# Designed miniproteins, single chains, continued (5): the designs that were tried, part 92

Each design is a single chain, and the fold is of that chain. pLDDT is the mean over its residues in the fold that is shown.

## One batch from the design tools (miniprotein)

Design m19381
Fold by ESMFold2-Fast:
Structure m19381 (fold): chain A 85 residues (1-85)
Amino acid sequence: LLEEAAELAAEGEKAFKAGDYKKALELYKKAAELASKLDTPEGKQILAESYDNMAKAYKKLGDDKKAAELEAKAKALREAGAAAA
């Protein structure tokens, strides 16, 4: 799961760099889904990174509202991790 989530995130980055924001978003969504199944610090880190990348893709697609929601989710995950340390 962790390796699969990281691989999907990397594929999403390739799609994003190619300008295929819809494909990048789909790949980041899959990475976030897998990472969300991991109740580990590493899984939460990939989940937060995936939310940030999904937000960037939504901004490119013109959905600033959805991007802001995902940025808030990523921030909340990072803050929860910091508070648990």
Scores: mean pLDDT 78

Design m19382
Fold by ESMFold2-Fast:
Structure m19382 (fold): chain A 74 residues (1-74)
Amino acid sequence: KPSKEEIEEFIKKIEERIRELKKEIEELKKKKEELEGKDEEEVEKIELEIQFLEGMIGLLEGMKAYLEKVLKKL
């Protein structure tokens, strides 16, 4: 079994990755606002990229929730 410390460190890395992805989404949302009404094709591309990153966050949050449950059982 991994140690409590190893699981806590992995959770911490997941949290940092989620923060990075949220920051990327925020920057993409700003770019989208600047391009609205000017370039519909780029707006659609940015929307698709945001959806992809939101999906990644969902997967990481699921992994974190699983690891937190494992940590509580140790």
Scores: mean pLDDT 84

Design m19383
Fold by ESMFold2-Fast:
Structure m19383 (fold): chain A 70 residues (1-70)
Amino acid sequence: AVEELRRAAEEIPDPELRERALAMADEIERALADPAGVAEREGLDISPEELRRLLEEAARRLAEKARALA
């Protein structure tokens, strides 16, 4: 999912929007690497598995939006 977001972001013609989309992909990728740490840091009452699922879903939706901008 985050890989799809990164590929779609690279195709955005606006350099500012492209940079922001790539930054979002990086942030989601870091959160997916340590979902338990993210949940603790943000004070979320959510399992690491549930957070990972939500992050993957967010990446997919953002990739769809990025493709619409390309």
Scores: mean pLDDT 78

Design m19384
Fold by ESMFold2-Fast:
Structure m19384 (fold): chain A 74 residues (1-74)
Amino acid sequence: SLLEKVYELVKKLTEAIEKNDPEAVRQLVRELAEVIGPDEAADLAETMAKKLEQEGKENVARALREVSRELRDA
């Protein structure tokens, strides 16, 4: 189902954030965009980036900002 695909991708994205893996974060957000659409994925990435910036997780926050811009410019 669509919901199960979104759940699995968000779970993997959370794991990539915890592992501080910016490349995996970019790829998982791109995959999420294929399921929920680029605007919705960009909004989610931007929201997560803001929270992670407050937590001092600069590498993964930057990756989320970059992929959000990529999706909005598409």
Scores: mean pLDDT 87

Design m19385
Fold by ESMFold2-Fast:
Structure m19385 (fold): chain A 78 residues (1-78)
Amino acid sequence: MSEERKRLLELIGRILDLIGDILEKERELKKIEKKLKELDPEDKEEIAKLKEKIKKLKEEIEKLKKELEELRKEMDEI
């Protein structure tokens, strides 16, 4: 089996794992955003906690998307 084929399969595996992680975090983000909309505006402490969690998830998703773009470019060059 060629070295290029081995590298391609490794990259495909990593890309699929990253896509899975992104989709999972995006689903969690949507659930938290829905909870935030349903929360009483007077529950400032819970609102603050959910906003912080949303910010963290968005940052994690952006990092994963950048990593995915880099791997996709590497795959296209094989």
Scores: mean pLDDT 82

Design m19386
Fold by ESMFold2-Fast:
Structure m19386 (fold): chain A 78 residues (1-78)
Amino acid sequence: NREKALELLEKALELAKKEDPRVAELIEKAIQSLKEGNYEEAGKLLDKAGVLAVLKGLPELLELIQKASREINKLLEE
């Protein structure tokens, strides 16, 4: 569900802006790609954001990114 993915990404973006500006930039780009219907690019950007969140030790942010990624993957299966 695109709406659920957007809600999760907006929550992730707000948290990322406080924790890591590079993760925030990737999430912001993923939100834009999702709004444009480019689900493949949105997924790739979230994969990069998730890897960076792991490397930075940001577990709450990682969980939100993973939840959003699962919703985007459902859109790619259609």
Scores: mean pLDDT 84

Design m19387
Fold by ESMFold2-Fast:
Structure m19387 (fold): chain A 93 residues (1-93)
Amino acid sequence: KALEVTIELLREEGLEEEAERIEEELRRLEKEIEEARKKLEEAKKAGNKEEEQKYINRLVALELRKVGLLIDGELTLVKRGVPREELLKRLLE
């Protein structure tokens, strides 16, 4: 939800190229997360604790990259002059 709202706000501000870049990166990350989740389930079924920990670590890293995309988008909007109060209102609604 938060990333989707941020992408829409970037488009509303005429930052189409930035919105497209973040949207593409988000799709790539979501695909990698899905693949890592499947590998984690395979490792759990096999009882391979080392592989399980590897994919847990990868999932944490991928989720942190999604947070990074949100921060990048929000900072771009603030730099464009969108008030933080307006951003907060849109994110909470």
Scores: mean pLDDT 83

Design m19389
Fold by ESMFold2-Fast:
Structure m19389 (fold): chain A 80 residues (1-80)
Amino acid sequence: SKEAALDARYDELRARMVAQLEAEGFSPEEIAEALRLMDLTRQALRDYLAQHPDVPLERFLAMLDSAVQNVLDLVRARAA
């Protein structure tokens, strides 16, 4: 299902983001904030899927990729 595909990709991106932020020297508090923003992103995409069940899977997962990149950019901007 598209929900299962979302959860699988989200788990991969979440693990990669944590590893990347740890490697870049972000604090546990900053990483926890990034994860909170990630959870909000997942919920927003679940809500989008409920309203647009016919969205193509590739486009839907690209929306997740973009949203995760936005979280990463926001966290980095706050640290700068």
Scores: mean pLDDT 87

Design m19391
Fold by ESMFold2-Fast:
Structure m19391 (fold): chain A 60 residues (1-60)
Amino acid sequence: MKGRYVAVKDVPAVPGVILGLKKGEEVEVLKEYPDGMVVARSLATGEVGLVGRDELEPAP
């Protein structure tokens, strides 16, 4: 699931662990883990962190 995705809901940040996102924020997925977590970069802030795969949908 590499590529551009959009957050389906607000995600609260956990410093150094979870990437904070607002609903509708675009991210680039960099890496996938078997447990359903992904490493993503926010296109708005440039921050990198973990996000649940189910919290993202493909960008059109």
Scores: mean pLDDT 77

Design m19392
Fold by ESMFold2-Fast:
Structure m19392 (fold): chain A 84 residues (1-84)
Amino acid sequence: DRVEPLIEALKDEDPAVRARAARELGRLAAQGEERALEPLVETVRNDPDPRVREAAEDALTYVHIRGSEAIRQRLLELLEPLRR
């Protein structure tokens, strides 16, 4: 599993490790690894380090530019969930 170790690295104590994990997850998400999207969105919203949030935002921008229509649709669902 290529995605799971990087999702765990988003919880690392070192912000440089988290920023690197965010960039690599963005590349995998653009290649079709949908499981990388929600952790990246959560990192943008919740990470205490602004540099890590910026890395996650850059990763989501890369996904938007380079990802398939299916990946872009999933990202939109995560950003704008349906009302119940």
Scores: mean pLDDT 83

Design m19393
Fold by ESMFold2-Fast:
Structure m19393 (fold): chain A 93 residues (1-93)
Amino acid sequence: LSLTEQLILLEIAMFGGAISQRTLAERLGVSVATVSRSLRRLVERGHLVERDGRYYVSKEPTGDPIVELARDYLEGKVSFEDFLKYYEELLKK
């Protein structure tokens, strides 16, 4: 996954399907067009599922460490604090 795709996936894990493309763009400092293209690629790769215009982390094993981290967080296997530490490290790149 690109850095932008990783950050989008982790934001969706934190906020669920209620987060808008505009809010993602503002939080990540990218254009809405960049968010839209990244969401489409993540769905095409099976990392996200779209339902009624909302996006959710896939429950299928993808073998991608970022998708697995997001899923483990949503399943309560990883604490919010540990999840945030990883996210903050990505933001510094």
Scores: mean pLDDT 78

Design m19394
Fold by ESMFold2-Fast:
Structure m19394 (fold): chain A 68 residues (1-68)
Amino acid sequence: SAEERRRKLLQILEKINEMIKKGVKESDIFAFLEKELAEHGLTEYLEQMKANVRGMIEAKEYSKKLKG
């Protein structure tokens, strides 16, 4: 269902947010994202999710740079 798809996408994003907080590199985060989406039949969201993840990483790096 649409509700189950939405719930799964949110769970994947939450795991990715934890990986970003732990300093996991972008290439490993994208490999994880691609695998999780493929395992759950959500590959149609891959490019949109990659864009969201890039934005999250950039926001974290920008915040860190502002703090010195």
Scores: mean pLDDT 81

Design m19395
Fold by ESMFold2-Fast:
Structure m19395 (fold): chain A 63 residues (1-63)
Amino acid sequence: MKEYADQYMAEIEAVAKEYTGKPVSELSVEEQKAVLDKMLEDEEKVKKLQELARKMLEAERKE
């Protein structure tokens, strides 16, 4: 669980840094919206986040 959550956050942070050069915590509301829009346009990144979320839920189901 924790490991997948960390990977999920790491992917979001990677997109934020790649697009804005800043971590999510330092982004303005406008920059956060831009990062979200960029992620939604990138099917591969969206798919990876969805897969990580699915694995988190699957692990939780076992617990």
Scores: mean pLDDT 72

Design m19396
Fold by ESMFold2-Fast:
Structure m19396 (fold): chain A 69 residues (1-69)
Amino acid sequence: GLPKVEVTEEELEEARRRLREAMEEEGLSEEEVERMLNEVRPGMTLEDYAREIAEAEKAKRLALEELEK
């Protein structure tokens, strides 16, 4: 299967916060963003998207840390 990076609750909360701030800056509602996400991936919620963001950010951070060792 695809390797998945485990994220902490703090990392997930940070991703949720960033997603919310980005939506507010763009003037988009949660319903509008979920509709757009569902057009690309049916059944995807804002929570699922926030989790994917957190996992991707953690994976990138870990890769950068390994390059500095």
Scores: mean pLDDT 74

Design m19397
Fold by ESMFold2-Fast:
Structure m19397 (fold): chain A 60 residues (1-60)
Amino acid sequence: MVDELEVNKAIALIFLAVAIHHEKDPEVRAKLEEIRDQVLKAKTPEEINKLLEEGRKIAE
């Protein structure tokens, strides 16, 4: 069975990958890549949700 942490991490990584691919500003892209790296290191769903919120604010 896949737990909630793995599912949330996968969703966040997919979102960030798409956002990075479509981002044209290299500085904004670098910030999204930093958030992606933090998601990879995250140990709780709460950490992932916080990082995803930060990524969404930057990608707007």
Scores: mean pLDDT 78

Design m19398
Fold by ESMFold2-Fast:
Structure m19398 (fold): chain A 59 residues (1-59)
Amino acid sequence: DEEIEALEREAARAAALGDYARAAELLRKMSQRHEEAGDFETAARVRASADRLAALAAE
């Protein structure tokens, strides 16, 4: 899925630049795309990563 690949690349770039809030938002979008595809296990794992980055951004 090209859209998932684009979200993954953008999230990785945002995290590398220290923009954890942006990275978390992009990973949440990626999680939604996995849910739409029926991959609930991957969606849950990606969402957990997004939540960790969001917590880091809040500090």
Scores: mean pLDDT 83

Design m19399
Fold by ESMFold2-Fast:
Structure m19399 (fold): chain A 68 residues (1-68)
Amino acid sequence: SAEEYFQKGQQLYAQGKYEEAKAYYEKAIELDPEYAEAWRNLAAVLAHLGKLKEASEYAKKSEELRAK
């Protein structure tokens, strides 16, 4: 499920495995594109990977989804 992929991403993020965390958050979003927390956590991962423009865009997407 999207929640299982999200939880796996969080575990990898806690271990500093940002590229692997990114992959699992992307899988969560593929299953549930309205999963605001997955977009937020993906933005955090992208910031760690130095992809600041994408991080900003995905953080905004997360906020838009929460506003509904």
Scores: mean pLDDT 86

Design m19400
Fold by ESMFold2-Fast:
Structure m19400 (fold): chain A 64 residues (1-64)
Amino acid sequence: SAAAEAAARAAAEARRREADDLITQGVSKGPEALEEAARRLEAEGDLEAARRAHQYGVQVKKEL
């Protein structure tokens, strides 16, 4: 239903904000913190956010 889709979207956006905050903190702390953020997000079931954290970790390593 449209109401269920709207609720799912709102939940996904809230989850994305939480993930973005965690990734932002990880970027400031370095690649190990980003890997820890990825594990934490995966444990919470947020596989997309976990993938994003992992990709940021790879990107930070390329700049070292």
Scores: mean pLDDT 77

Design m19401
Fold by ESMFold2-Fast:
Structure m19401 (fold): chain A 58 residues (1-58)
Amino acid sequence: SAARQKLLEGIGELLRAIGDLLDAELAGDEEAIAKARKEVEEARKRLEEALAEYEAEV
């Protein structure tokens, strides 16, 4: 289903964003950390929307 595909894509995007945050933390780059934190928050919101669509389908 399209909702399932969006959910899987959202999970992948969130995992990627978390990886970027960990890399930035290890590098100690405050600008990169701030950017990565925003990307994690945005990916989390998109995943919540995708999950809601998936739950409405099931």
Scores: mean pLDDT 84

Design m19402
Fold by ESMFold2-Fast:
Structure m19402 (fold): chain A 73 residues (1-73)
Amino acid sequence: MGEKFIEEKLKPLEELLEKAKEAGNEELAKKIEEAIEEIKKMVESGEVGTKEGLEKFNEIVEGTYEEGKKELE
């Protein structure tokens, strides 16, 4: 697992962030940006290379996406 895997997981969140900004939902945009930054830190630390880190990574990705989708729909 490398850059392409992380890019594929982050792309939906980055698209959701753009939609939140376009909708003027600054609070949601901030939450998504914070989640993306946390994910990037986990990648930089190598934490996503562990089973526990990968599970946490997926929880952040899925949780942020679901919350953002509900707010924007």
Scores: mean pLDDT 78

Design m19403
Fold by ESMFold2-Fast:
Parts: structure tokens; sequence; C-alpha cells
Structure m19403 (fold): chain A 80 residues (1-80)
């Protein structure tokens, strides 16, 4: 596995933990970093990161960003 993809999956797991603990701002930062590391290297991990970003932004009440990341995740899922 690409070391950056492994780091992205680790950040994705940490972000999900932060999300479950109600630490939504931290979850956003972790998922953003995961998405950037995975982006063009692993579309599945990138899509998962965008899906989780949408969830975190919904919890923060940022419906515009939640919609944007949902659309990004759907575009990546269509390419899988």
Amino acid sequence: MDPKVLEAETLLALGRMALSLGMYELAVKLFEEAAELAKERDLRVAAEAYEELARAYEKLGDEEKAKEYKEKAEELREKL
C-alpha cells in the first residue's frame, strides 16, 4: 500500500472516532487530511473521507459544505 494511503486510512479511522465523540471540528480536520492524502491515489478511501466530511458538516450545521462533499463522494463512487 502507498504510505500516504495508509496514513489516509488511519486518519479516516481517527476522524470517525472523533465524530462518534461529538468532536465535529476535529473530525472535519482529520477527514480533510485523509481526503487530500487519498484523493487521486485511492478513490474508495477518498470517497469514504468525503462521505464522512458531509456527515461532520451536517453535525456542524453547514448544509452547503455537507451538500458539496456528498456530491464529491458520489462522483468518486461512480468511478469505482
Scores: mean pLDDT 83

Design m19404
Fold by ESMFold2-Fast:
Structure m19404 (fold): chain A 58 residues (1-58)
Amino acid sequence: MKEEQEARRRASELLDEDPTASPEEIAERLVREGFDEELARRAATETVRLQREAEERA
């Protein structure tokens, strides 16, 4: 369960570096860092979704 929170944290950092990155690209980077593929995909999707919501409010 701690791994899921760490994956989300990493996904946020990666998206801050490249705001145009797709969920697939973020997930690939997380897998390269040793995260589980399923966790990486969920973290990437959730992080990109939250970033989009923040942009729509600005």
Scores: mean pLDDT 77

Design m19405
Fold by ESMFold2-Fast:
Structure m19405 (fold): chain A 80 residues (1-80)
Amino acid sequence: MAAKKAIDALKEGNLREASIYATALALRVIGDMLEAELRGEPVPEKLRKIYEEVRKAIRAMDAGNLEEAIKHLEKAYELE
């Protein structure tokens, strides 16, 4: 579970691993959304919400706001 691994890495102060896991989750969700579009299917609202929360987490990490990043990753994890 990429979201949980990213949260655990942030809590351990391992920003590099947290960024890798958060990016991996974002790419996976983008892939699932693109696969739905390729099949002419509506993108599930759940996937859009997960992507939005992961994107907010990555922005918070880039800003050095680790508490905000953890909060958004926890929301993404709950939606998985």
Scores: mean pLDDT 83

Design m19406
Fold by ESMFold2-Fast:
Structure m19406 (fold): chain A 75 residues (1-75)
Amino acid sequence: SMEEAVRLVLEAARALAAGDVEKAAELIIKAGELLGKEEEGRKVAEAVKEAYAADPEAARAAARATAAEAERLLA
């Protein structure tokens, strides 16, 4: 469901904010699978890994913003 996908994105964002990029990537792929968009999920996970490698601080800040938006959608 969409709610389940949003919960997975929230968990992924929290993992990325904590510096656990591999867990974040795994959760993004799971969200994509749940929505029937596995290929898109893998591309987003790859982009997230690249963004974290390039600028971890900016990636963590973006992850915190994503988590806040996901929490708003679930409220």
Scores: mean pLDDT 86

Design m19407
Fold by ESMFold2-Fast:
Structure m19407 (fold): chain A 64 residues (1-64)
Amino acid sequence: LETARYLEEAARALEAGDREAARRYVEKAQSLNPVLGREAELALEAGDAEALRNVARLARMLGL
């Protein structure tokens, strides 16, 4: 659940307007799971916090 936790923090940071913090959390998730990290990077670049939350939810469902 470490990947999911980082992605949840990234979504929270992006919703707060802290793109720098969001990027750091996405990078941590990428190091644990490159596939989900890439999807999260796309959401971050689009500024789409909902898409980022969806990636986090997927990670949690997968036990990541």
Scores: mean pLDDT 86

Design m19408
Fold by ESMFold2-Fast:
Structure m19408 (fold): chain A 60 residues (1-60)
Amino acid sequence: SKEIEKLLEEFKKRLEEAKSWEEVREIAVEFLFYAYETLSKEDFDELKKEVSKILEEMVE
């Protein structure tokens, strides 16, 4: 979905400015909470999967 892609791009930009894993967690929590309030359940579940993939790539 185009809306999910835009939100993920904004999320990635925010993560680029993070200085620590504590900041990454804070950004992720705030982002997911915003998405939960804004998106349908279906779109939110899809976005959660993509966020998890992004965070997993950052750990490696």
Scores: mean pLDDT 80

Design m19409
Fold by ESMFold2-Fast:
Structure m19409 (fold): chain A 61 residues (1-61)
Amino acid sequence: NAVDLVARELGLSREEAQKLIDLVKAGKYDEAIAMLKERLGLSEEEAQRVVDGIKELLKQF
């Protein structure tokens, strides 16, 4: 399950991971990046890499 993988890897709740995945699926990448920066203290570059990783993960499901 993509939600469980994202939650585990990023230390997010399942609810937070679901929201992040939904933003990426909707193409709301700027909102996904903002969420990652706010919740995890990631840089813009780090947040972009996480979004790219989620996009690749979702291609497998």
Scores: mean pLDDT 84

Design m19410
Fold by ESMFold2-Fast:
Structure m19410 (fold): chain A 78 residues (1-78)
Amino acid sequence: QLEADARNAAETVVNYVKSLVDEGKVDEAIKVTEFVLRAAGASPEEIKEAVDAVKKGDFDKVYEIVYRAVLRRLQAAA
């Protein structure tokens, strides 16, 4: 199931990014978010939105963007 794989990937990424922010490592959290989204083929606009969400602590928005990007990538690879 592509949706289940995308959900698991997004949950893993968001949990890690959140843990970095909770440790005060916001710059590393941003780098991880950028790397994952770039690897998933996200647009520059999506990457910017996700980075802004990380800075605000809006992890629901980070999850939404990562899930959407990963799902698109998995659908394109099928």
Scores: mean pLDDT 86

Design m19411
Fold by ESMFold2-Fast:
Structure m19411 (fold): chain A 67 residues (1-67)
Amino acid sequence: SAARAAAEAAREAALAKQSPTERAVAEALLEDPSLSQREIAERLGISQSTVSRHVRRLEARGLIPRQ
């Protein structure tokens, strides 16, 4: 169906766009684990809400190493 095709394309586009941003957030936390979500947002030039969503995904996937 058109709705299913649109949902699949949107998911793939979102994943592609999120991968570079997720890496940037992960790198910032790896360099300085004491950074707040606000400080990461200011450092990367993105919104705090975007950082919050990516941090949750990184935690869920285990992509941020435990200290």
Scores: mean pLDDT 69

Design m19412
Fold by ESMFold2-Fast:
Structure m19412 (fold): chain A 50 residues (1-50)
Amino acid sequence: GLPKEVVEKLNSLPEDVKTEILNISNGNSSRLTEYVNHYLKTGKLPPKPI
């Protein structure tokens, strides 16, 4: 499971952003945490990994 802090951060995001982050992290908890933090710092979605 995700840490409570990460879940709270994810739930603070707009619904469309939250959905996109969940899709691009593809069940990877570390990547999801990284993407949430990236959006909170920059206001932008992370670039799609190749």
Scores: mean pLDDT 76

Design m19413
Fold by ESMFold2-Fast:
Structure m19413 (fold): chain A 64 residues (1-64)
Amino acid sequence: MSAVERAARATLALSRSPDDRTSREELEAAGLTGEDLENAMRMLDTDGDGTISVAQAQAYLDAR
């Protein structure tokens, strides 16, 4: 599994509602390393706002 897939799964697992967003710090707490976290943010944070939405994570997982 890729680091991006792990980040997408972590985002969905940490979210309480569809409107929730997951911060970089929350992903680090979930066990992502610095390099894996940087790649995950680059791929999933399409808005460039520094957070990953449920919609962004779900869109990535739906592509599989």
Scores: mean pLDDT 75

Design m19414
Fold by ESMFold2-Fast:
Structure m19414 (fold): chain A 73 residues (1-73)
Amino acid sequence: DPLERLKERVLKLGRATQEELDSLKNKEELLDYLTEKTARELREELLKRGVSEEQAEETANGLRLVLEEMRNS
């Protein structure tokens, strides 16, 4: 099952919970959700650590680009 394989990799990376992944029905939904969710969570985590808003946005944008490349590969 291609979707289950992707969900397992996401869990191993610690990027989402089982509950979050369980609601997603196909690969495209998973990748879209992962891209937005991971970028938002990274930004929030950096802000909690005292990183500036500008630096947090740059880091989140960089991660979004990597995830977008994964979708097209």
Scores: mean pLDDT 76

Design m19415
Fold by ESMFold2-Fast:
Structure m19415 (fold): chain A 101 residues (1-101)
Amino acid sequence: NPEELEKNRELLYEGLVKEFGPEVAEMIMTLLERFSEAAKAVPPGDIESLRERYIEIIKELEKEGLLSPELAEELIEKIRKGELDALGILEEVLRYAKERE
């Protein structure tokens, strides 16, 4: 149901804004949207193609100024090593945002 997906995204965004602020909320929401689209585009079980799509998304966010070059490089290295899935990437971004404050 597209309406429920939109409502759930609004609720998640509001929660992230309250806890981490609007800049971090925007970053996490952008990551979630792009990871969701990547997962839909990759055949089930093709972990390597999914990993490459995640790396592309991280590079795009760095170019857009949403991720620092330092954080982007750290995330890409961990993704290449198979140390991070989508949830792990989100957790690292949130950890980095808190450590900067």
Scores: mean pLDDT 78

Design m19416
Fold by ESMFold2-Fast:
Structure m19416 (fold): chain A 83 residues (1-83)
Amino acid sequence: LPFEKEAERLLDTMSDEEVRRYADEIAENAKKLADKYPFVAAIELLFLESLARVAEKRGRTDLAEHFRQKAEEVKELLKKSLE
């Protein structure tokens, strides 16, 4: 996935609480932009999916599930905006 190297950097640098809040902020921004700027929201979705993948590779299962939930929320809104 794109952004895996950036996701690795964030997970190495941030605490679990910090990276969860960061992902929450990205998801909320993506949701706000999904209707007017769907391609920007899609880029943010890819970043959330990259965070989930890296967290899973590192055995941080709770973080990976959190990031997947946020990605699915964004994906659902994007699907509606494209229909």
Scores: mean pLDDT 83

Design m19417
Fold by ESMFold2-Fast:
Structure m19417 (fold): chain A 65 residues (1-65)
Amino acid sequence: RLELYARLVAKELGISLEKAREALRTALEMLEAGVPEEEAAKEIAERFGLSLEDARAVVRAAKAI
């Protein structure tokens, strides 16, 4: 499931498959740890050099895994 969403995120955001995979894994771990979605999106944006809009898309994809 992670691999499917990583491919979709990589295509939609124009980033590498590896970066998408790591961003999704990080977002999923943060959500599982109880971090709120908006806080997770801010952290993903900072760590992976994504816009906040793109980071929110990563967090939404992670929730669907």
Scores: mean pLDDT 84

Design m19418
Fold by ESMFold2-Fast:
Structure m19418 (fold): chain A 69 residues (1-69)
Amino acid sequence: SVEELIEELKKRAKTPQEKKAIENFLKWVDENAKSEEEKERMLRIFLETLEAFDVMQEAIDKLIEKEKE
């Protein structure tokens, strides 16, 4: 269900910043999804994106280390 997907997303957020980012995304989904089925689809795609996030995070961390923004 949608709520179980949200719980999974929140469980993956370890830092306050990550949790805030997820909350912002959930607000966006709530505002843009016109049905529960669409909301579930969006949340599932985001969960799969988070699986790849570790790889992206490594690349982003290297960029941020130099720029600090």
Scores: mean pLDDT 74

